# Designed miniproteins, single chains, continued (3), part 60

Each design is a single chain, and the fold is of that chain. pLDDT is the mean over its residues in the fold that is shown.

## One batch from the design tools (miniprotein)

Design m10073
Fold by ESMFold2-Fast:
Structure m10073 (fold): chain A 90 residues (1-90)
Amino acid sequence: MAEVEKQLAEAREWARRLQASSDPRARRAGAHLLQAVDYLQNGFTDANIAAAIAHIKEMIKDMFSDPQLQARLIARAVAKIDAIRAKVLS
């Protein structure tokens, strides 16, 4: 639990830094990351995980234009969320 809370707090801090950027793409990415963190902080339900993943996909699309890189980063993000979910449910 404490490690999950730390990871969510670090993601929220990074989202705030992105939103402070002069780059509009970084600001949009930060807004999506903040929404993803908010969903996960409200519980690791299937609905909240799906909503968080949708926002993470939009964040990755805002930051990166290469479809192959987007697919790899999305797969890594999903795997990380699944690992966190498994730890929370144990």
Scores: mean pLDDT 80

Design m10074
Fold by ESMFold2-Fast:
Structure m10074 (fold): chain A 61 residues (1-61)
Amino acid sequence: MSEEELELAKEAEELLRSLPADRAAAVFDTISQVASSLSRKELLELALELAKEELARHKAE
């Protein structure tokens, strides 16, 4: 993994840990559905975007 991919993975992981378990599980389920169709970088970028969206929704409650 490149240094950039490692940094993306770390950021996505930290955001996912801050989410409720059910919302984190939904993000992981979405990622697993497309894992075979996307590159590692695209998967990490998708995970980060989904985690940010779920966190924004959680903060809005």
Scores: mean pLDDT 76

Design m10075
Fold by ESMFold2-Fast:
Order: sequence, then structure tokens, then C-alpha cells
Structure m10075 (fold): chain A 80 residues (1-80)
Amino acid sequence: FEAEKEKVIKALEQAIGELQVLLADPSLSPAQKAQLQELIGLLKEYIEKVKAAKSLEELKEIVTQFQQEVLGRLQQMVAE
């Protein structure tokens, strides 16, 4: 259980780092930067939820919610 929490937290931390690097790109519009900042905030919220999880089932629900929410935001970002 603890190892699974640590893996999820590590993956979320890596994603935040990658998004922060992307925010340094001067070619991004203000709207794109705002979307990236919102996504970073969302990832930070999920890290706290994962840390607070008390069971493997609770962790699975958090991961499922995260995947659905992030996929929705990514689809919106890549929409032409």
C-alpha cells in the first residue's frame, strides 16, 4: 500500500515538473499558460488526496478520478 502511494505521488511530482518547464516557453499564449497553471494546481490537489488515502480501494478511486479529470482537460487542450 505505502509503495503504491509513493509511486503515484512520484508520477504526479514528475508531471508537475514537466509542466513547470513547459510554462517557461515564451511562445505559449496567456490562455495556454493559464490552463497549464490550473493543471499544476489540480495535480497538487491529487497529491494531497493520495497522501490522505487510508486504503487501497480509496487510492484506486482517487487514481480513477484523476485519470478521468486529467484526460478531460488534455482533450480540451488538444482540441483544434
Scores: mean pLDDT 74

Design m10076
Fold by ESMFold2-Fast:
Structure m10076 (fold): chain A 93 residues (1-93)
Amino acid sequence: SMSLREQLRETLRRAAAHVEAGDETGVLIEAKRALDLAAQLGEAEEWVEPFKDEEDGLIAALGFLRRAAERLGLDDIAARLLEAIRELQAKKA
C-alpha cells in the first residue's frame, strides 16, 4: 500500500487537476481526503490553523491544500493553488 505521504501527494495532485477544471466540488472532496491524511500524520492542526477563521469554505480549503503542498515540496501545485485563491478573492472584491 502507498505511504500516507504518497497518498497525500496524490490527493494534492488530484486537487490541482480539479482547480484546472473549475470543479469546486472535486476540490472540496480532495481537501477532505487531504485533511484526513494530514490528521493521520499529526499535521492537521498546524496546517489548518491559519485558515480556521476563514468564512469562505473554498478559500479555506484551497489555503489548507496550498500549505500541505508547500510542506511536501510540491511547489508548482502550491503556486497554482495560490493563483486560484487570488482569483476567488478578486471576484469577491
Scores: mean pLDDT 85

Design m10077
Fold by ESMFold2-Fast:
Structure m10077 (fold): chain A 137 residues (1-137)
Amino acid sequence: TIEEASRQGALELTKLLEEGKVEKIPPVLAFYTTQNLAKTLPASKKKLRDKLRELVGNYSEARKQAVHAYAEGNKEEYEKYRAIAREYSQKAASFISEAMKNKEISKSTLLDSAERAYTDFAIASGVEELQKEIESM
């Protein structure tokens, strides 16, 4: 089910972030988790939230440029912006991993945010697509 897949994905992501294995996290799952954290973190975590919003914005812009290049058949620009989007996704995962280590984001907050984010992803893209991304971890 969507609920089971979202919970499994959140557990695997949290484990990889705790272990600092950010390179194993699929870019799309890192993005959805970062986006939800940016929306749900309290005002007391404003600096952390603002940094997450910046990373989400940079990823979204790079992804938009990649989609535009793909639509125009520009393979070179597509690969360039796809790489930039992956880099921002990796930076976001690294930032979250460090914030967990510094106890600025609790494990329970991350789990809840990731599970919700993956539920949203599964609704938008299908549960099979979510399962495929989880299996790549």
Scores: mean pLDDT 85

Design m10078
Fold by ESMFold2-Fast:
Structure m10078 (fold): chain A 70 residues (1-70)
Amino acid sequence: PLVERSAEETARLAALTAGLSALIDEAERELGVSGSEFGENVTLYQLGETASLTPRQLALAERALALARA
């Protein structure tokens, strides 16, 4: 039923959101990067446009994508 599927997807999205929020908080503390900038960094990494990213930003983007794949 849709209710059961919705609950499962909601639980997965909540887990991903919590993980991403933790990474965004870490990026803000360590790099002073806003959540919006963190999202852009993940997008650049996914597109292979990584020349402007620091090693720390690359590592955070990899962790964000790993959470999305889990």
Scores: mean pLDDT 67

Design m10079
Fold by ESMFold2-Fast:
Structure m10079 (fold): chain A 80 residues (1-80)
Amino acid sequence: SIDEVVEHIEALIAWLKEQAEKYASEEEKKQIAELLEEVRRLIAELRRNPSQAEALLQEIEEKLNKIGEIVKKSREKKEK
């Protein structure tokens, strides 16, 4: 169901935000915040237009992957 998918996405967003707070620079946090805002906008559109779910979910996945990459690189820079 869409609600189940959204719940999973929200859990991932919470985890990514926590990782960003621990490891990311201020500039990286700003980039992540902008991408998260786009993801939240897409989730709202998904709830309004379920007929476009496949395309919207793909775009959400692409943006979440970009956030994940930023977080991963931030963690690597902070490791001793």
Scores: mean pLDDT 84

Design m10080
Fold by ESMFold2-Fast:
Structure m10080 (fold): chain A 96 residues (1-96)
Amino acid sequence: IEKPENYDEVIAKPRVKRVIDAAEARGLSLSPELAEKAIETLKLLGFSEDEARAIVYHLSTLEGKEATVKDVFELAAPVALEEAIELLVEAVERVT
């Protein structure tokens, strides 16, 4: 996988940094063979193309246990769920 042009800007985003920090804490690395599947998984969880590519590139530079697509989902799903809950709470507060 190639390094995204805006990589340094994108990895500084709180939502992206949270996924990266969790992956590093678990000692995970990503093989190039899983890169496209990981990108699509992240996009399904609401990450942009740039965010997904930056996360996958970062994980491909790490040394560690080979991550599965399920591992990528488990890293990103808590971030997506928290954001979804925050949006629902804000929506309810606006109508009451």
Scores: mean pLDDT 80

Design m10081
Fold by ESMFold2-Fast:
Structure m10081 (fold): chain A 94 residues (1-94)
Amino acid sequence: KAEEYLKKAREYLKKAGDAFNAGDVDTAVENLKKAIEYLLEAGKAGADPRELSILLTAVALQAVGLEIETGDREKVNEVLELIHKASKEIDKLL
């Protein structure tokens, strides 16, 4: 169960990166939000908190890169806020 959610999170993270490289900001943001959603579900299902933290860091790096390239701080801030909330939830699993 947790592994299925981790697989989905990785798939959406890859899709976000592909959209970022194509200049599709809206699709990149949407896929980053989906990756965070699946990481939270993985955490609730008992995924390794270390693996969750590594993947959340990857999402955060993509979001920051997107802000730097596009200047679209509002959309990126939504993703960063979701990452912050997810990070707090993962910390509770320790």
Scores: mean pLDDT 80

Design m10082
Fold by ESMFold2-Fast:
Structure m10082 (fold): chain A 92 residues (1-92)
Amino acid sequence: ARERLEEIIKELREIAEKSKDPLVKRVAELAVEVLEEVLAGKGTLLDLEIALGLALIALGVAKVIGDEELAEELEKVVELLERAIELVREAE
């Protein structure tokens, strides 16, 4: 479980570094911070669910404004957070 969570963190870091959009960068950076806190035993499943909620709101905004590239990047962040939540639930 830990190794898979570390790989998700790596993918989120790459999104934050490569994206030109400030919203994508902030959402991905927040997801990394929350996941690192969970791995350190300082964060909870609820913290991940809150981060997912924020990413979903950002994705909803991107879809409403019709920014397809922004929506695709945010959708990837959402998918990575959903996978992380499943892994944390499986680990108790």
Scores: mean pLDDT 83

Design m10083
Fold by ESMFold2-Fast:
Formats: sequence, structure tokens, C-alpha cells
Structure m10083 (fold): chain A 82 residues (1-82)
Amino acid sequence: GKMENLKKAKELVKQAKKEKDEKKALEIAKQSLKIAEQNPDNKEILNLALETGMLALKKSKDLKIISEAIGIVLRVIGLQLD
């Protein structure tokens, strides 16, 4: 339900904060984006997806991973503007 999606979004932020591997941080951000896309009217979920994407971007070193993390951040911002 909506409560379970919020709980999962919060867990993904906590996982992203602890994750040291840039590829795994990107996968966590992708999961958070999917939850945000399924819940575009939930401002808290969108804010958590933005935080998760920004954490993945901050941890990224590989150019392909940087590019994908930027793409996630931009998609979340697009959802927030709708």
C-alpha cells in the first residue's frame, strides 16, 4: 500500500547512505525512482527519491554511473514539477 511504499523509500535512503559501491548505490537510486514514479503525488516519496539519487551521484566516480545518476535526479525533479 502507500504506507509500505513510503517505508521502502525510507529504507532505500538509509541503504544509499551506507553504500560505498557506486554501482550498488545507483541500483538503490533506480529502485527509489521506480517507487517515486508509482507515487508521483506523494511529496515525501519524491523528496526521498531525490535524496537517494543525489547520494548515488555524490558517490559516483565512473562516467557512465555519473550520467545515469544525473538522469535519475532529473527524472525525480520532473516528477516534482508536475
Scores: mean pLDDT 89

Design m10084
Fold by ESMFold2-Fast:
Structure m10084 (fold): chain A 80 residues (1-80)
Amino acid sequence: TEPPDISEMTPEQAIQYVQQLGQQLLEELRRHPEVITAEDVVSFLDGLVRQLSEFLDPQSLQQVQQIVDQYKQQARQIGS
């Protein structure tokens, strides 16, 4: 599947994308902890935030960062 063009997303679309992707990554971590680690999930989400920081306004970026931080915490709990 081709990744969406993140640079053309509205802030609302970016938030929805982060929520969807975060949930998918947590599901994969629960199903295949031998293949994907909590550190992999954290690294991926951090990379996504860096990409989004290039075009999102500071307020929208803060919302994305808060969502990402929640998923990172959940990933660490699952990977413990």
Scores: mean pLDDT 80

Design m10085
Fold by ESMFold2-Fast:
Structure m10085 (fold): chain A 65 residues (1-65)
Amino acid sequence: SLEELRERTIASVEDTIALTEKYKDRISPEEAEAHLKAAEDVLNEAEGLTGGEVRQKMVDKVKEL
């Protein structure tokens, strides 16, 4: 379902944020900050959207990560 897709997308984004924070010293500070901001943007958009809009926003933002 779209609700399941939303939950999985949010969980995936949260994992990305956590991993980026954990390993930020292994990558450049600029890269780490860019990844965190992109992931947070996806998370914020997913929280506000429903149905196919969540899927579209997720796909677009993943291309930026």
Scores: mean pLDDT 66

Design m10086
Fold by ESMFold2-Fast:
Structure m10086 (fold): chain A 83 residues (1-83)
Amino acid sequence: SLDEVLEQIVAKFEELGRPELAEELREIVTDESVPLHVKMAVATVLISEAVFEYLLETGDEEAAEKVAKELNSLLLQLFKLME
């Protein structure tokens, strides 16, 4: 379901030490006043921010690429469920 995919993304941000990004994503996705295209744009920016900071902190390009692929896959699932 939409909620299950959203919770997976939120949990991933929290695992990356970015609970504030997890909260921003939850707030924007659940805000009925925000258009879908804006939700998509904001979610994409939040994922890019989390991955970029993770790469800068760890220097682990392989781990950063894996995280990016996982988060982008979940984001595509979320968008598909939002239709």
Scores: mean pLDDT 82

Design m10087
Fold by ESMFold2-Fast:
Structure m10087 (fold): chain A 77 residues (1-77)
Amino acid sequence: SELAEEIREKVRETIRRELEILLKTHSEREALELVLEAIQSFLDYASTRSSTFTEEQKVVVEALQEEIERLKAELEK
């Protein structure tokens, strides 16, 4: 759906902006590790509330999970 695509883009934009901020004071590896830790902590918390999620919130969780896999791949380089 169009809304799902907008949510995915917004999640990616938010992560990109956070990485840019962290890169001002951290190495690339440190910035990636900090962002991964923050996303994982949120997903761990969100997993305890999954039954209360709206369809939009479910898309956010899926987008964040996809971003974790992408960022992990970058960290392995």
Scores: mean pLDDT 82

Design m10088
Fold by ESMFold2-Fast:
Structure m10088 (fold): chain A 91 residues (1-91)
Amino acid sequence: MTPAEREEVKKKLEEDLEQIKKMPHEELLEQIRRAYEENPENAWARLAYELTKDSKSSEEVAAAFARAAALGTEDEEIRAHLLELAEELLK
């Protein structure tokens, strides 16, 4: 991954997490639950539901997604950035 590609990925991840953070918590949980119920064989839908079902805020949902994405990435800088974003969301 080039430095320019890495910056583009970081920016997209930050935008996605900010969008999640700004959504109402009840609406986020309903969307995540519905996605899982509509396709229970979808590993991503199940993971999203399991990670977020006990969350108390949209910030906790965004932090859970950031941590899950960090576990799934092989790029050390992207992983570090996602973990920093998760920590900032939980301030």
Scores: mean pLDDT 79

Design m10089
Fold by ESMFold2-Fast:
Structure m10089 (fold): chain A 98 residues (1-98)
Amino acid sequence: DLKEKLRELMRAIFEGAPREEIEKIRKQIPEEEIEKLRKQLTEALLEVVELQEQEGLSDEEVAELYTKRLEEIFGDKELAEEIKKKVLAALKEEKARE
């Protein structure tokens, strides 16, 4: 199941699995499908960033909206919640740097 393989790849990345394990999972997925996923994730992020700029959303509201988009993409609420935690951490680091 391609969708399950994509979820496995994202889970491994966000759990900090070794690069070799991530590459093994990646090789089981057609490159075309990985590029489609990257595009969907990028479009979801840009949509949420645009809303943050227009509405003045908090980092938590941004992470919540992005999590909802990820739930639509993956169909997995648990994976979306894991990604949300990483997104919140990344947003806090970016603000601390600038």
Scores: mean pLDDT 73

Design m10090
Fold by ESMFold2-Fast:
Structure m10090 (fold): chain A 79 residues (1-79)
Amino acid sequence: SMEEIQKKLDEGKKLLREANKLVDANAPISTIQELLRKAQEVIDEVERLAIENNDLKAGMTAGVLHIHVAVLNLEVEKR
């Protein structure tokens, strides 16, 4: 449903905001990677639901969130 997609998008965004705060605070890599892994799982589920429901807006938003996960992973791997 649209409500389920929106709830999962909000969850993914929250996990990414938490991960970004931990990156800024120079928190342990393992802690950040665990949050990014959880974010990726939620975003993958959004992409699956977006495809099933032909929801182009949700699919585009999930794509943007995947890019944010990749950027944060690269930032912590560079440490």
Scores: mean pLDDT 87

Design m10091
Fold by ESMFold2-Fast:
Structure m10091 (fold): chain A 78 residues (1-78)
Amino acid sequence: SREAKLAALVPPVLAIIEKAYPNEFSAEEKRELAVRIAEALIDRYPDASVEELLAVLENDIDTLGRILFGEIRRYKAE
């Protein structure tokens, strides 16, 4: 389910944001960004399992980078 995918993806995405932008965003902003990035990843791969989506986070740095920077840029523009 979408709920199960979000529950699995948000924590590792949040860890990536914490490492990449340790002092740029508040804890609340980082959580909002983690949800937005997880949603974007699910929307990009609608038929993917949780395991396949987690593999993208671990192995497809270019795709992850594009989604992450795109969502951060949109968030800052709001």
Scores: mean pLDDT 79

Design m10092
Fold by ESMFold2-Fast:
Structure m10092 (fold): chain A 79 residues (1-79)
Amino acid sequence: SEEKKKRELVEAIKEELEKGKDTVQKRIKDAIEKKKMKKEEVEKEMKELIDTLVEQLKELLGLDEEQVEEIRKKLEELF
């Protein structure tokens, strides 16, 4: 079914994000340390990165708004 395919795609994306989280977290930490960023700047950069990733995935994979929201929540949970 369409719903099953959409769910499987979202779960696969979440699994790949989980597998890559340590690498992404390290890059974010390195960027913060190099730029001497304030908490507000860190939160802004994180939001912009999440927004960019979600938009790219939406375009590339044809995700609907519900799927986009699930992936956004997973990214916010990981970071």
Scores: mean pLDDT 72

Design m10093
Fold by ESMFold2-Fast:
Structure m10093 (fold): chain A 64 residues (1-64)
Amino acid sequence: MTKEEIVEIVKSVPGANDKTIEAAKKAYDMGLTNEQIGNVAAIEALREGATREQALELKKKITS
């Protein structure tokens, strides 16, 4: 999965914002796995007010 694909996935999930996109990009640049990137994005989305369901969808789409 490319960095651009991860950004588009984050943008596709309601409740994800620019901070969630930035966290996912940083995780990718650090060489983390798709599963780790998905976890980072989901946790940041929850911090930014996303629902549990939105965070789980985000994680699932990145880790697929």
Scores: mean pLDDT 83

Design m10094
Fold by ESMFold2-Fast:
Structure m10094 (fold): chain A 106 residues (1-106)
Amino acid sequence: MKTLFEELFGDEDEEEVIKELEEALKAPEGSEIRIVAQVLLGLYYAKKGKFDEAYEYVEKALNNLDEIENEDVKKFVIETAREVAKIFEENGKLEMAKKIRERLEK
């Protein structure tokens, strides 16, 4: 099966997708569209080896996790954050991965 990254970025121009996600960041704080854009930008930067930027975006998304009313959207954000944590572990960023996992267990 395709990974979440391959599903979102594999068939489209990465620059175009990133522009759409950055536009979604202009939505109000706590909006589902902004939270989804934050976690997806976190995944993108993690795949590009920009771990500090990836962590900041995932942390912002998880800070607003309780604002998500749609259970499917909430699960998507949690699963995407877990994928980012896995990428951090695979790249030796164990402390960043641990912090993400601890936030998902609260």
Scores: mean pLDDT 79

Design m10095
Fold by ESMFold2-Fast:
Structure m10095 (fold): chain A 69 residues (1-69)
Amino acid sequence: DKLIKLAKEYLEQGEFKKALELLKKAFEEGFEPTADDYWMMAMAYQGLGETKKSREFVEQAKELQRKEM
C-alpha cells in the first residue's frame, strides 16, 4: 500500500504525527492491518510520547504475528 510505504518513510524522518495520520487513513479505508502495520503505529505513538498507546499496539502486533499461518 502506498500510504503505508509513505508512513514508513515519515517514521524514518522522525515525522511521527504525519506517519500516524497516514496509517490511520489506510485503516479507515478498510485495509486489514498487518503485524508490521501495528509495529509502525507503536513506533509513531512512542515518538509522540504516548507510551501507553505504543505498548497497546506492540501487544496487538505480537498477537497477530502469533496467529500467522
Scores: mean pLDDT 79

Design m10096
Fold by ESMFold2-Fast:
Structure m10096 (fold): chain A 83 residues (1-83)
Amino acid sequence: MSVEDVKKLVDEAVAALDAGDYEKATELLKEAAKAAIELDTPEAAALLVGALLYMVGLYLDTGDKKIEETIKEVVKHLKELQK
């Protein structure tokens, strides 16, 4: 995958979050996380950090537990990929 592919996955995940489709957002972010780790570039890492910050902001605004669970699942997946 390229940095452009990671950006597309992140953009689609943000759109899914805005639509309330947290299952789709979680799967897209897991794919983006895997691709970013495989690419091992600062640009791909920045895209993932941006997506995580967006989710944190959305959680602070809404208090929605589904957003918290999405953050937890993505972070768990990132830890598993780094092993």
Scores: mean pLDDT 80

Design m10097
Fold by ESMFold2-Fast:
Structure m10097 (fold): chain A 91 residues (1-91)
Amino acid sequence: SVEIEGTYSSDYGTVKVSNVEKTADGYTATLTPAGRASTKALITIKDISVEEAKKLGYEISDTILAFLTSPDTLLASYIGLPEMTEFKRVD
């Protein structure tokens, strides 16, 4: 299922989620931030807050680590974001 495929928005800009494949704990996908190159993401389905996600010690890199906390809410960390950032689905 590609139900999480779509556009997500935050104060840091918009990100497009595409090429979604299901894994045991979530999904792999391609994330394309507006005005930036596409990168690979590992998305874990986990009802976790931004503060709890920060405690997991994520590093900002060219690979995106992300959590799907609800069907409409994506937490992500990548180059260009200060830390884990909440994005809300807009389509």
Scores: mean pLDDT 73

Design m10098
Fold by ESMFold2-Fast:
Structure m10098 (fold): chain A 116 residues (1-116)
Amino acid sequence: SLEEIAEKVVELLLSGASGEEVVRYFESLGFSPEAVAVALETALDELEKNTDNFEVQIAAGVAHLVRGVLKAVGAPPREIAVRLADILGEVLQKYPELKPLAVKGLTEGLRKVLSA
């Protein structure tokens, strides 16, 4: 299930897994780097919308900027996904109480890419 995948990804990030390791996990399940980037951005958006934490809001804003810049310069989708996973991991390691929101956002993002 998508919820089980999202839960596993959040547990990996909480355990100190790198963005590279998280993206490799998604690839092992058959997800494209483009799909992974959408899922990770959706998780960061969910955190931004549902917290008043200034550091979390900045991290989500930085993730949007990083994705936009990397896309504009023609960076590979995999590089974008890795950078977004690193940002999400940094936020979750500092604020592990955000796990339910990250799981919700990842699940919604994965559902969005599969409903095409």
Scores: mean pLDDT 84

Design m10099
Fold by ESMFold2-Fast:
Structure m10099 (fold): chain A 58 residues (1-58)
Amino acid sequence: AASAAEGRAAGEAGARAAGGDDRGVQTGWFMGSLAAKEGGDLAEARAAGAAAGRGTRP
């Protein structure tokens, strides 16, 4: 579904920014992997809700 795909993409983008954000090579690699996975799951729920409710603004 389009809404689900959009929410998923937003969640993944957020997870990448949070997990892969400038954290350092080793720490970013290990933490980014875990944070991106969990962040994507949590961020997806949050971002999907925001996108579905507050995504459309003139």
Scores: mean pLDDT 52

Design m10100
Fold by ESMFold2-Fast:
Structure m10100 (fold): chain A 68 residues (1-68)
Amino acid sequence: SRRERIEKEFDEMIKKAKELNLPDEVIKAIETARKRMETLSDEEAEELYAVTKRFFDHKIEEYKKKKE
């Protein structure tokens, strides 16, 4: 289902954040969004995922710049 796809994408995002050793605050923010998603409609969950993904992508770019 659409919800299962969004949940898997959130779980992959959390896994990647941990693998990249992003700050605990960043990981907790994504985990909080994932938990909040469980109380939302599929449409609202998809919107929350999009916002969280943008935040995550920004943090990944910051991490890459520091590793160079």
Scores: mean pLDDT 81

Design m10101
Fold by ESMFold2-Fast:
Structure m10101 (fold): chain A 97 residues (1-97)
Amino acid sequence: ELDEAVAELAAASVVAASQGFEKLRLYAEEGSIFEKPAKEAAERLGEKVEFHVIKDADAVLEKLLKEGFTLLTRRDGPVVVLEKGKELAVIFREKKK
């Protein structure tokens, strides 16, 4: 299992990556190790962040692609990153196999 320290590092990396963007959409899977670190990262970024707890990361990814976001990472990883102009979107999820 991915530990909470790795999840906190992933959230902190998203905060750093967002420095060049005017808006951030941040999505964290409900009950995942990312939920609390992502929420804390959103609180630090304040007004430029739209934060959502989600149940279906694949549905959110498809919605963002339909809105014109471009996928920057693998679509099946634990951290999925997309961009649209000055907007950054990040999806945190756990994939159990």
Scores: mean pLDDT 76

Design m10102
Fold by ESMFold2-Fast:
Structure m10102 (fold): chain A 93 residues (1-93)
Amino acid sequence: AAAATATANALLASGSALLNANNYDAAIADLKKAIAINPSNVSAYNNLGIALLLAEKYDEAIAAYKKAIAINPANNSAKYNLAIAKEQKAKKA
């Protein structure tokens, strides 16, 4: 539905702006809402992964990037970010 797509896009844009403002908790909340409306939005999963990674929530970030890759296996950004998230998790262990 056009209205649901517009709401999901607005939440994705809000989440991205909050991410740029270093407000990771608010970014995570808006991106999760975007995904709840449109669970096939690859960009929302990739941005959620970035917000979770910057919040040092490594397991959740890895899960978000894996979802982005499952939806679009050609997403090189999500593949690259997944490798970074795994490396950061290993350094904290």
Scores: mean pLDDT 84

Design m10103
Fold by ESMFold2-Fast:
Structure m10103 (fold): chain A 95 residues (1-95)
Amino acid sequence: MQQQLQQLQQLLEQAREAIRAGDLDKAIDLLHEALDLVEQLKLQGAPDSTVQSYLEQIRELAMELIAKAGNDKKTILEAIGIILRSIGLMFDLEL
């Protein structure tokens, strides 16, 4: 678990760097990988507070994606998808 938490933090930092560099496709890929890892951590019994904290960070980065996307509709839709998946995981919604 601790090694996976370190990996998750690295993915989020890489996503932030990609957003700042304007590499939005890379940021989208990294955020999807981060969401997959959060889902795995949740299934392994990670504390809800820990899961919620990382999902909040993912949502903040997805909102930065929207701000950087300008008129790129594909990037905006991908970022909205990331936000919606994050909300679903946070509220423990039925699949």
Scores: mean pLDDT 83

Design m10104
Fold by ESMFold2-Fast:
Structure m10104 (fold): chain A 80 residues (1-80)
Amino acid sequence: SEAETLLDEAVRALDAGDYEKAIELLQQAIKLEESKPDPDYSRLFSMYHSLSTLYKLLGYYEKAQEYLEKAREYRKKIKY
């Protein structure tokens, strides 16, 4: 899927140390996943958690906290 391709590209950006590119790719993947009729909440949790970690590494603590809260919201929606 397009979202899976963006996630693969984000992982490669992280491996290269390009945190800004990884953030942009993760944001695009999140937007695509959230637009699905049945979003994968486990994937959304992981992507928002990764965004939180990246923003924290870059020193953007307020954005990191905002994305961590988004991750927690999706974690609560994960069905067993």
Scores: mean pLDDT 85

Design m10105
Fold by ESMFold2-Fast:
Structure m10105 (fold): chain A 98 residues (1-98)
Amino acid sequence: MVTEAAKKALEWVEHALENREVEEAAKKMAEVAGLDEELVRMALEAALGEPEGIEKVKEYLMTVEGLDEKTADESVAGGIAFLQQQRARRQQQLEELL
């Protein structure tokens, strides 16, 4: 049996871990693309909230930052793959604690 207070605490921990994973993904993407981490993080956060998000980040990197398609694809793919893997793993662990 889990109390409501314990559930609230786990929700907070999950949110904090997800935010950290987005930061790490943005750092990896920025490293590959040679861009500012904070700009990449904001673009990644916006992209993950929408069905067209991945395409929008790729278009941003190509159009605004002037990256070629291959570099933009590799940057986005690396960041998204890392984030998805970490989120899936963390979600599984949090569910086991409930």
Scores: mean pLDDT 63

Design m10106
Fold by ESMFold2-Fast:
Structure m10106 (fold): chain A 80 residues (1-80)
Amino acid sequence: MEFKSKEEAEKKLRELMRKAGLTDAEIDSFLAQLDEIAEAAKKGLPFETVEEAVRSLGEFYGLSDEAIEAAINYVKLKAE
């Protein structure tokens, strides 16, 4: 699943994280870490490395594959 706007990607990601049982504080912390990864991507970090970092982070938070894919899409859109 891929979204055309950062706002749609964030909304879907927040929804999936809430379904996984994350608190608002954990969701905000996760999104802040994704924002740091997106900034690294803008500075020339290869997207393969970015994708691996997002997958590892999502697995650490116990996210579903759908939520991890949504997080990758969010970072991709923010890195544009």
Scores: mean pLDDT 80

